# Designed miniproteins, single chains, continued (5), part 36

Each design is a single chain, and the fold is of that chain. pLDDT is the mean over its residues in the fold that is shown.

## One batch from the design tools (miniprotein)

Design m17307
Fold by ESMFold2-Fast:
Structure m17307 (fold): chain A 90 residues (1-90)
Amino acid sequence: SSDQFTQQGIDARQRGDWTSSRRHFQQSISIDPNNGTAWSNLGGSLDQLGDWRSSARYFRIGADIFRQQGRDSQADVMRRQADRSRQRDR
């Protein structure tokens, strides 16, 4: 169910439906707050919208979750995304 909402959020984002996209990612996180993919996708959507501060924060949360789960390569990708968003926020 959490993964289903994450996929629905990705599909909505691809259509440019940012309102539905954010709602679906939020629903995914509410069901499973340890879904690093949902946190990272919410971060990516916010980066696309220019909310770099929130983007960096959510990428960091996703990175921490992936790290805790031993998914080190995904954690490293999310850390790099967070750093890029921080640099743009200044």
Scores: mean pLDDT 84

Design m17308
Fold by ESMFold2-Fast:
Structure m17308 (fold): chain A 75 residues (1-75)
Amino acid sequence: MEVSVSEMTPEEAYKAILEEALKRAKELNNEEVKKEIEKLGEELGAKLSKTKDKKERVKLVTETVEKIIELLNSA
């Protein structure tokens, strides 16, 4: 699994998705979902600090984004 065409895109997309997810959680008046999203972002940051491989970083970002979407769908 070695694709570098859009490797930078997931990091930028993560920021945009995080901002939109927090806005949506606020509109839904769901503080629990908002806290969960913030917690996932913090955990991602800690994992990225330990991970030098670009592929692993992309995977961590993608998995975190998927969890955020799942939380919003559950709200």
Scores: mean pLDDT 70

Design m17309
Fold by ESMFold2-Fast:
Structure m17309 (fold): chain A 66 residues (1-66)
Amino acid sequence: KLQEDLDKIAEASQAIVDAMRAAGSVEEATARLDKLEKEFAEKYPELADLIRSMRTVVRRTLAERQ
């Protein structure tokens, strides 16, 4: 179970990183992150709180760069 949960977290983390690397602006990055959060919350509801926390950290980092 723990290994499966870690694999799901790794999948979500990689998707977030890929979205950030592909984004050309903070607005684009934010839109991509919002979409990913919704998709992963629906796909892995047991990880919803963790995914939300990861999104919050990334959004904060983007805001600080502005």
Scores: mean pLDDT 72

Design m17310
Fold by ESMFold2-Fast:
Structure m17310 (fold): chain A 86 residues (1-86)
Amino acid sequence: SEEELEKAREYLKKGETALQNGNYDEAIKWFEKAIEELEKADETPESYRLLARAYFLLSQAYLNKGDTEKAEEWRKKALEALEKMR
């Protein structure tokens, strides 16, 4: 799962850059790509850490777009991913 984790980290970085620039739709696409790669990876504490990060960032992007329902959904998934780390 090293390849999937590497791609996920790259996509997260691109999404965070888009998020900081206020391009929320672009950020969402990158975070969704990161999640797709992480879902292909083996279930490890590292993959759950990256999933939690992706979910929190996706929640933030939706919140910035005014979509509070999707923001809350992704925040809940982030907390669930953190629980699976330990």
Scores: mean pLDDT 87

Design m17311
Fold by ESMFold2-Fast:
Structure m17311 (fold): chain A 74 residues (1-74)
Amino acid sequence: SLADVIEGAVHAVRELARQLGIPEALTEEIIEAIRNNDLERLEELIARLRASGDPRLEEMADFLEEVREMIEAA
């Protein structure tokens, strides 16, 4: 179900954020967009992460693009 996809994505984002050392405030902002099924907000966050020039944030952005595709397919 969409709810199962969203909760799986939230868990995966938290684990990746922990591994990459992403700040908690940014991680929670990402999780809020995913939990609210706010794909427009998720797209804006992906663009901001890519614009950072930080390889850790670019890795998170790549992952979030896959998350967006999984949510859209559910």
Scores: mean pLDDT 88

Design m17312
Fold by ESMFold2-Fast:
Structure m17312 (fold): chain A 69 residues (1-69)
Amino acid sequence: SNEEELRKNLEAAIAAARAGDAAAAIQGVLDSLKLETDPKKIELLKKALEALRAGDFETAVELLEEALK
């Protein structure tokens, strides 16, 4: 299901961000944005993408964890 694929992509993005792998984390967020339909979660993913682009991995992880709720 799209929900299960979304969870998988978000978990991969969190793992990449925790490892400091910006490219992999960004790709995981972009893949998640293709599947996410909840406007609140879309805004969290966009903010996580901004944090990753700024090198703020801690903030990115917090935002991605919130998107998993």
Scores: mean pLDDT 86

Design m17313
Fold by ESMFold2-Fast:
Structure m17313 (fold): chain A 78 residues (1-78)
Amino acid sequence: METVEEARRALEEARQAADDFISKLKEKYKGKNQKKVDEIKQQVDNALSRAEELLEQDPEAGLRYARALKEAFTIALN
């Protein structure tokens, strides 16, 4: 149960990091690469959806995956 709550929190943090990443990407490419930005957003949304599915099947693996996503988006943002 604790692991599920931790994984959900990590997933929320990953969603926030993803949102910040996409926002910065839109600002950088405003009006120039809309298709590329949209495609990247779709890939990000798919990754977050997979993290949620994994959390339901294996909370520990879901937690680890969500944390990795947050880290990846945070590094990409910086």
Scores: mean pLDDT 80

Design m17314
Fold by ESMFold2-Fast:
Structure m17314 (fold): chain A 86 residues (1-86)
Amino acid sequence: SEEEERRERAIEFLRTALEEGSSKLPEAVRRALEAMIAALEAESEYERALEAALAAARAVLDAAGVPQELKDKFLETLREDFELLA
């Protein structure tokens, strides 16, 4: 299914970001990306999985005390990246 393929591409994109980031990514960003992968794996329908993933990332960044402007920029960039993977 196309939805399953989109979800798998999104998961692979995030896994690649974690691997490429190595020790360079801040802990809050690593935790946000990990939470997004878990959310994408938990939901079979792509749009619900994507919204759950973005919500999970926001919650992790909120808990880490990341400023609102940086959270918004990070989440908007990821939303745009996922649109390019479609």
Scores: mean pLDDT 81

Design m17316
Fold by ESMFold2-Fast:
Structure m17316 (fold): chain A 111 residues (1-111)
Amino acid sequence: GLDLAELARLATRAAIMARRGVAPEEIHAALVEEARATSGVDFSGLPPEVLRDALSSGAAGLAYAGGRFAARGDPEAEEGLRAMLETAREAGDEALVEEIEREAARGRAAA
C-alpha cells in the first residue's frame, strides 16, 4: 500500500515536474508509473483530476503540515519530510529544497 512517505515523495515529484513545465497529462502518467513501481499500487484507474488535486496544497503545503505533525510527535510526518527533501535534492531543485525546509520550520513553530 501507499504510505505517507510514499505519498509525500509522489507529490514532490509532481511539484518538480510542474515547476519544469511538464504537461498535466504527462505528470499523471508519471505518477501512476511511480506509484506502481514504488508501492505496487495501481492508480491508472484514478481520474487525472484526482491526482492533480494532490498538487493543490503543493510541496510547500505538505512540508508545512509535515513540520506541524512532526513537532507533535508523529514519526510518519518526519519520514514524509525526509522523503520530500531527498526527492527534491535528487532532482537538483535547490529552490524547492529551501522552500520545503522553510515551510517545515514554519509548521514546527505553529505546533
Scores: mean pLDDT 76

Design m17317
Fold by ESMFold2-Fast:
Structure m17317 (fold): chain A 118 residues (1-118)
Amino acid sequence: SVSLTESGGGTVAAGGSVTLTANASGFDFSSSAVMWVAEPPGGGGRGVAGLSADGKKTSYGDEVKGRATISKDFANSTAYLNLSNLEVSDTATYYAIAFTTSGKAIGATGQGTQLTVV
């Protein structure tokens, strides 16, 4: 079965940092692009960060530019999102989504990881 399992959230103080992790299983993650999205309380999901399949091209949402780093461990089928200088507005459930080289979303995402910034 295909899975992406997110972890690394929790309660963090404003101005701190966090690393969110997504572990992939059941598909070739090494050839997949990955995106992190945030679903804040009250709705209105947003793109946070994207990484190309080869790990060489990154994109970041305007709300996190200069504070976010997306990366990928090809050997361990793991994606990371590091967020620094956390703001209360970063409070959300974070999900990782993987894409095939043709841009098709891989049909299983995890339950997300909740980040609360206080």
Scores: mean pLDDT 82

Design m17318
Fold by ESMFold2-Fast:
Structure m17318 (fold): chain A 68 residues (1-68)
Amino acid sequence: SLLDEVRALIEARADEPTSALVAAVVAFAVARGEWGLAAAISQYFLDNPDASKEEAVAKILELVEAYE
């Protein structure tokens, strides 16, 4: 599932900075043709530039579940 693939990507990139993780997830969504998901993630981080890594991961998973 899309959720399982994104979760695996997050786990593989656990030691990376939040910005790098977000960029990787957005790039993955774009590559999969999930433009709505990519836009939603991008918009969240434009609105919340100081989001912690924990907040970023939680929001990404929430958005992915909504788009699956």
Scores: mean pLDDT 83

Design m17319
Fold by ESMFold2-Fast:
Structure m17319 (fold): chain A 67 residues (1-67)
Amino acid sequence: DAVARGVRAAGRQLGATLTPEQQKILEEATEAAVAGDFEKALELAEKLEPIHSSSLKAIVRAAEEKT
C-alpha cells in the first residue's frame, strides 16, 4: 500500500503537466504498476511523448524495485 500510494502520488504530480488524453494513459499505467503489472505499465508509458514517458518509466521502475 505504501508503494501504491507513492506511485499514485508521483503519477498525479506528472499528470498536472499532461493533456487529458495523456492523463488517461498515465492513470492506466499507474494502476497497472500498483497491480504489479510493470510490463503493461511500461508499455503504456511508451505511448506518452518522450519527455513525459521518461518520467513515468522512472516512477514505474522505482515501484518495481520495491516489489
Scores: mean pLDDT 75

Design m17320
Fold by ESMFold2-Fast:
Structure m17320 (fold): chain A 62 residues (1-62)
Amino acid sequence: SLEELEKKRKEIEKKIDELRKEIEEMQRANSKPTEIRKKQLELALLEGKRQVIDLEIEKLKG
C-alpha cells in the first residue's frame, strides 16, 4: 500500500541521516579507512533502497 511505502521511506531516510552523522564522526575521530568505507557502502545501499521506494510511490500515484 502507499501508506506502507511512505512509512518505509521515512524509516530509511532516518537511517540515512543517522548513518551520515556516524560517518562524519568517524572521519573526525580518524577511524580506520576500511570501517569508514563499510559505512559509506551501507549508506549507498540505503540510498538505493530509498530510490526504489520513491519510484514505487510515483508509479502508484501516476
Scores: mean pLDDT 85

Design m17321
Fold by ESMFold2-Fast:
Structure m17321 (fold): chain A 65 residues (1-65)
Amino acid sequence: MVTVEITLSSDEKLTGDALNAKIQEMLAQALAEARRILAELSKTVPPEDIEVRVTIKIGDKVYEA
């Protein structure tokens, strides 16, 4: 089994629409990074042996997916 952990962090203290926009931006970046890593791993590792974890931290707030 191979575990891929993607952690994105920002020290910005954001609220409301700005926070939501930053979360969406960071999720898009995490998704692009996950696709790149999965494309490389799928050459040698079965998809069922790959686990992906995403953590986004903005200021003092942590979001996990």
Scores: mean pLDDT 76

Design m17322
Fold by ESMFold2-Fast:
Structure m17322 (fold): chain A 66 residues (1-66)
Amino acid sequence: MKEVILEYRQTTPEADELTRKVAKALEEEYPDAKVILKQSDAETQTLVYVPKSGVAGPVAKVEVKE
């Protein structure tokens, strides 16, 4: 495995913090892979981030490539 791609839509500071935490976790799971952060529009994604507060937030997608 050579690359791990994390796509996200930046809408809030909370979204940015969450994206960074997820990227770090991916680096730990795939130590020999390069983690790539890619910002994309929510309308191209169907996954939604919903914080514990219940307010719908940014969309994120994770793909793993070799």
Scores: mean pLDDT 54

Design m17323
Fold by ESMFold2-Fast:
Structure m17323 (fold): chain A 111 residues (1-111)
Amino acid sequence: EEPPPSEDELVEAGRGVLRGLGITDEQVASLKTPEEAAELVREILRRLADGHVAGLAKRSPETAARVQAEADRIIDRVAEEAKKMPVSPDAVYRLVARGVLEIARAVAEAL
């Protein structure tokens, strides 16, 4: 049985996702409030979810709609978690990585 991803692995994965989307480490470090962190997390996960949904919509609009609904629930939950935490770059990276993994699972389950 493979252990779940470590907190350090989630930080590295989240940093990679943000860099892939053009978000710098300095931009993440400049976040001052939990609301700002939640907005960034929501934006990143929305961009990734929209990419998956667009690809699925070309094959099955109904499957795309189901994945979008599940992604919306995941994004809302992760953004609310961000509002409840002290702002830190590592916490933002971990939340992004968790959200990405959950959205990827929702896409895989729909296929």
Scores: mean pLDDT 83

Design m17324
Fold by ESMFold2-Fast:
Structure m17324 (fold): chain A 65 residues (1-65)
Amino acid sequence: MIEKAVELIEKIEELKKLPREEALKLAEENRQESLEKIKEIQEEVEKLGLSEEEVKKLIEEALKK
């Protein structure tokens, strides 16, 4: 579960490096994929009994390196 959330956020970080207009176009094309991953992560969070705050903290720590 966490790995999928990290991959999604890493993808967003890569989009931040692009010019704003190009990043928006690419984000829109990947919006459906991102929404599906977010729903999958939410369902797994519910199953694991993790709080939203705990999930955010784990994802932030993984991104900060």
Scores: mean pLDDT 65

Design m17325
Fold by ESMFold2-Fast:
Structure m17325 (fold): chain A 75 residues (1-75)
Amino acid sequence: MEEIEKFKKEMEEEAKKIKEETKEKLKEVDKKIEELKDDKEKVSKLVAELVAEQLIKIGEQIDKELEFRKKLAAK
């Protein structure tokens, strides 16, 4: 069997986890934004923290994919 197929399945599972976590956090962010309303600084910080956390997770997945591709290209 193809290593690419195994990697694809693994990435799909991680993508589902990220999607579920993002969806859950977006609901929490929406609630907090509604509570904070006119507090622009707190809203901005909350959004920035969520974006940073999700980008870090996406970046980790991209790094894994790039590393896998480099190994394939080298051989």
Scores: mean pLDDT 70

Design m17326
Fold by ESMFold2-Fast:
Structure m17326 (fold): chain A 62 residues (1-62)
Amino acid sequence: KEAAEKALELLKAGKAREAIAILVEAGASRKEALDAATKAELLLSKGEEEEALKVLVEAIEK
């Protein structure tokens, strides 16, 4: 959960590579991290910050 929040802040700062790295460290596969970061970035562009966070949390929860 904390890792997802840090990844969200990195995406808001335009640091997608660093956000993906944090998600992988938190337990997501590289593909899951990339897909989640891409979807969260799209949701952030629409102002759906809570939905973006949910996507990132789901990527690291197994």
Scores: mean pLDDT 81

Design m17327
Fold by ESMFold2-Fast:
Structure m17327 (fold): chain A 78 residues (1-78)
Amino acid sequence: APAPDHAAFEETLATLSPAARAALRQQLAVIRGLPSAEEVTDADVRAFLRELQEAVDDPEKTNALHARLQAAAAEIAA
């Protein structure tokens, strides 16, 4: 990945609270079909943040990512 994109994703990750990062890892574990949040790698988080960054200019992609996160959150809450 280009250095500017990598820096932007790392900056975005750094702005998240520890609780928000933990919640994101739990949601990504559900989305990836992993048995626990501990199986989610930093590469998985960066890939998701990159997908989110690329989707920011496309409302349909942003809505699709939001829907996936909401579905994962509902699965975790169940």
Scores: mean pLDDT 67

Design m17328
Fold by ESMFold2-Fast:
Structure m17328 (fold): chain A 60 residues (1-60)
Amino acid sequence: SLKDAIVDALAEIAGLTPEERERVRQLLDEIDKHKNDPEKAAQLQRELFELLDRAVERRK
């Protein structure tokens, strides 16, 4: 699926652990479920970006 391809690409690029990869998948699912709730969607997007930022910084 497109979602699985996105998760795989993010895991490769950001160097995600298996736990982080699972969390990214969960966050993407929750963002899609809350697409009609802008505040909740924005909160989930922030959590996703913070997770990815931490993973990228860890690889420096």
Scores: mean pLDDT 83

Design m17329
Fold by ESMFold2-Fast:
Structure m17329 (fold): chain A 83 residues (1-83)
Amino acid sequence: SEEFKEYVDKGKEYYEKKDYEKAIEYFEKAIELDPEFLLAYVGLGLAYYELKEYEKAIEYFEKALELDPDNEAAKYYKELAEK
């Protein structure tokens, strides 16, 4: 849907601008529309990681790895967050 694409694009845009709280808001809206959208879970994990919310970051990276066990970003940043 157009709404789904808007939420994904806004999540990425705010993440690139380092507005991690806004990035989280839009990626959460994206997963409400598509609960299996891998990139939104990776985006949520990365945004929480940048905010130093490591337990939440790990939770979202684990959800991403349930959808794609080979996702390199989710594996890498999950290990960093567990330190």
Scores: mean pLDDT 87

Design m17330
Fold by ESMFold2-Fast:
Structure m17330 (fold): chain A 75 residues (1-75)
Amino acid sequence: MAPSAQELKEIREKDPKLAEEILELDIELGMALIELGVAKLLVSQGDESAKKKIEELEKKIEELEKKIEELLKKA
């Protein structure tokens, strides 16, 4: 789950470097989710070439979510 602004604020008070790392990963996750939405829209309109991009983005999103979850557990 993407961290809320409140969660990031609380982490930043304890460990500002950890909060920055989480924020950077959350921004990257947000960008990947937007790209995934666009790729899914293209596939729905008949662009079969976007299916490979969906697979790559789903793997990237899973990896980013796992990294964020691990950092949040350390906070």
Scores: mean pLDDT 79

Design m17331
Fold by ESMFold2-Fast:
Structure m17331 (fold): chain A 118 residues (1-118)
Amino acid sequence: SNEELIKKLEEIIARLEALAAELERRLAARDFAGALEVGREAIELLDEAIELLKPVDPETAEELEELREEMRELLREFEAAVAAGDVAAAELHLRRFLGLLSRAIGLLEATIEKLKAS
């Protein structure tokens, strides 16, 4: 039902917001290994949201898939920068990742409002 889907999406949003806050904390602490783990968990939660939305809102699911691929690339660039000792590049890639995560959360919130209006 729409009510059950809304509840699951709201739970995913709350978890993504908590992970975004944790990423900011780990970035401030320069815990890059921990930041990578949290970033990967955020991508797994987006995969869950995409699968939930495919049968109901395939257009939003496709937009989230594009964001997820950009986020995966940013995590690869982040991991490479960390391995190279390039702290400035690592911080830049992670901040860009956080920006895309915020955009994904906004798409999920907009989808909940559409479902509530149905």
Scores: mean pLDDT 90

Design m17332
Fold by ESMFold2-Fast:
Structure m17332 (fold): chain A 64 residues (1-64)
Amino acid sequence: MEEEVEELRKKAGEHFKKASELAQKAIDYYAAGDKETADNYIKQARDHVKKALEYYEKAEELEK
């Protein structure tokens, strides 16, 4: 248990939350027929998932 680990896990959680919100917006825009806007939200969600995984992996490495 270290302050750095908790901070990294918190940042990972924040990015996962943002990815979820963006993915939901993408679904809503797809349903409305706005594929281009939906695709943009999906790309943003994917980038947030990647960042979340990076923070999560760093936290795991510190804990070992």
Scores: mean pLDDT 82

Design m17333
Fold by ESMFold2-Fast:
Structure m17333 (fold): chain A 63 residues (1-63)
Amino acid sequence: MEITGEQIDALRAALASGEVLTIDELAEKTGLPKEAVQRIVDALEAAGLVRRDEEKGGYVAVP
């Protein structure tokens, strides 16, 4: 599955709320498949732009 810049922008917009969001919630907010959301989140986490919240099992934008 090819990840586009538009998909990355949509995910970053959803994360801009500052809320801890699960993969399921991110998929619902962006309209993207969960597989695409997971791949984008993994890339953003590797870049230090998001972190995993282990207590909620979700992700949050790094300030």
Scores: mean pLDDT 79

Design m17334
Fold by ESMFold2-Fast:
Structure m17334 (fold): chain A 70 residues (1-70)
Amino acid sequence: SMEEKYRELLEEGKKRIQSLVDAGATREEIMDAIAELVRKAVEAGLSREQVLDLAKELMDIYDELLKKKE
């Protein structure tokens, strides 16, 4: 289902962003990773609303991880 695909991409994105933050990745590298996940979501046939929600959730995860590291 699209709901399962959304959850899979969110979990993949969360793990990738966490690993990149832990490795000291640049903001540009994080943004590229989010863009790649958004592209995968569009290719998988997720709705515009689901794609935008995924991007927002991944950005929020990055912001929270960055705040904890500061």
Scores: mean pLDDT 84

Design m17335
Fold by ESMFold2-Fast:
Structure m17335 (fold): chain A 94 residues (1-94)
Amino acid sequence: MKLDEIIKRAEELLERILELMRNTEDPELVPRLTALALRAIGIIIDAELLKKYLKENPNLSEEEKKEIEEKLEELEKELKELEEEIRELEEELE
């Protein structure tokens, strides 16, 4: 449930970054946008791998469940930080 939301949000952020890359005439922004795109891709990959792990391991211990919750919190934090950086960049381009 939360992983599907994280994946969807990261995919939406990647689309926003790619749109900024297509529409920018500033070559100095290309490295910055590329770095942001790679971060979005990283979140998608990590979330998909975690989703696969949960599907393959349905009977988790309480300790393993805590580790999964911590990984979910880290992914949500990375996603929020990326969303804030993209928002700030979009504001700079106004």
Scores: mean pLDDT 83

Design m17336
Fold by ESMFold2-Fast:
Structure m17336 (fold): chain A 66 residues (1-66)
Amino acid sequence: SKEEAEEYYKKGLEYMEKGDYEKAYEHFNKAIEIYEKLYKETGNREYLEKAIDVAVKVLEMAVKRV
């Protein structure tokens, strides 16, 4: 659900802030999966935009780890 995706995103941000990048990545990945499914089922660009926002956070973490 949308609410479940938002919850994973929030938890991912919390783990990212704590420096737990592994758990942040796991939670962000779950949020992206749910938003992608919602976008494919509904065509609602809001879900695509949310998936992109989460993906950007993942890229930010990846850059900091190199």
Scores: mean pLDDT 83

Design m17337
Fold by ESMFold2-Fast:
Structure m17337 (fold): chain A 62 residues (1-62)
Amino acid sequence: MLEEVQEVSELILKALEGDEEAYEELVKLLLEKGLLSEEGKELLEVAREKGREAMLELAKKR
């Protein structure tokens, strides 16, 4: 649904900016809607962790 897609998109952007609460809310919302499998949840968490590490490395090099 459009409003749910918008809400998910907003949470994704906030989570990518390093908002831990937005990330947790995104995972919870996706699980509740059946859009995220248990395997997908783990993969998303790994991707978020790697993204944070990459961002920190880029900031450290500059």
Scores: mean pLDDT 65

Design m17338
Fold by ESMFold2-Fast:
Structure m17338 (fold): chain A 67 residues (1-67)
Amino acid sequence: SVEELLESAKGLERFGETYYKKGDYEGAARYYRGAILALDRVPESNEEARKLRKELEEKLKEAESKI
């Protein structure tokens, strides 16, 4: 379901944040990309998914800039 995909994306985001905090930017980027892939299965009309995707894309860009 859409709700399960959103929960999966949020879980992957939390793992990414944990790796980022430890300075593992490659690990962080991997989890952020996984979260975005989960959201690709959610309709674009979903407001929560669009907001979360924007947040994840910003976090991914930050992580990749440090690699």
Scores: mean pLDDT 86

Design m17339
Fold by ESMFold2-Fast:
Structure m17339 (fold): chain A 57 residues (1-57)
Amino acid sequence: SMTDEELIARVEEAYRIGLEEGREAAILLLKMGLKESQEAGRPKAAAYAEELLKQLE
């Protein structure tokens, strides 16, 4: 059976992997949102998407 320490380590690893994979997905979705915001003429939404993209580099 798994100890509490072993389970915590596995949860931490899953969280780390999820953050890395989630970062890549977020970048793609933000690039799509930026294009949509530009096409729709929404400068505030476009600026917000650009700011978030800078934080994920």
Scores: mean pLDDT 73

Design m17340
Fold by ESMFold2-Fast:
Structure m17340 (fold): chain A 84 residues (1-84)
Amino acid sequence: MKEEYYKKAVEYARKAEEALKAGDTEKAIEYAEKAAEYLKKAGEEELAEYLLLATKLEAAKAKGDEEEAAKLKKELEELIKKHR
């Protein structure tokens, strides 16, 4: 069961990366949200939050949204600190 959820999470994470490379920030976030849902089902809540924040950060950078990128970078750094 958990292994199936992990497989789905990897598939959607890959699609999110492909969307980011294509400049489709909206689809990248959508796929990352789906990957995060499957990671949560697999019991990987912290990894799910990390993936979603990291994807949103890259999407903000791709859009040139410096204010949103700075905010997301701070949230991601705080998340990493909590799980040292």
Scores: mean pLDDT 82

Design m17341
Fold by ESMFold2-Fast:
Structure m17341 (fold): chain A 60 residues (1-60)
Amino acid sequence: MPSVEEIRERLEKLSPLEQQMEIGALLTGIATRRVVGAETEEDRERRRLLEEKLREIEAA
């Protein structure tokens, strides 16, 4: 799983459509980790960043 900084850098290089697809994939990965009880504090930070970015794209 990429770090919060790596996620931010990757999203900045992508189009809005590509950002939505990448965010969806990463959120799915985090949700899977949560279901199996493997969620970390960093996974919660990743989820917050991804949800915020998704809202920004949808609002634009």
Scores: mean pLDDT 80

Design m17342
Fold by ESMFold2-Fast:
Structure m17342 (fold): chain A 55 residues (1-55)
Amino acid sequence: MEKERERQLLLAKGDYYNGLGETLYSLATTEEQRELGEKARKLGEEYYKKAEELA
């Protein structure tokens, strides 16, 4: 079903942005870099929630 494909794409996006956010946050030496890491991490969490809505 098309919803299952969409759900898998949302999970993949969640994994990508969550991982990116953790990496950026871990390497952050400035407030700007910490902000970018937090935004990416939260975007990943939003994709996970969207995937749950399709389950």
Scores: mean pLDDT 80

Design m17343
Fold by ESMFold2-Fast:
Structure m17343 (fold): chain A 101 residues (1-101)
Amino acid sequence: MEEAEEGARKAREAGEEAAKATDAAESAAAGRKAAEAAAEAAEAAERAGDPEAARLASEAGVEAGKAAAKAAKDAAGAAAGAAAAINGAGAGVAGGGEPAG
């Protein structure tokens, strides 16, 4: 029970961090923390065999899902930006580094 409650609390905190993240890296880190907390809560619930612990693990899973969805969206945006930069540059190092006139 206490482990499942702790997992649910951590997942919720990580979800709030993910919601406030303005950077794909921060969003991904928060999403991972939420997923780890949800997994921890699920293991605690399985060991306890308690319906209440299972409910807390389910809540942690929902928070982890929300954090993962935001992390995926932020990562997709970052990947699209990187792809546009690569395409615009043509070749990464071939920017006229030689000759300097």
Scores: mean pLDDT 70

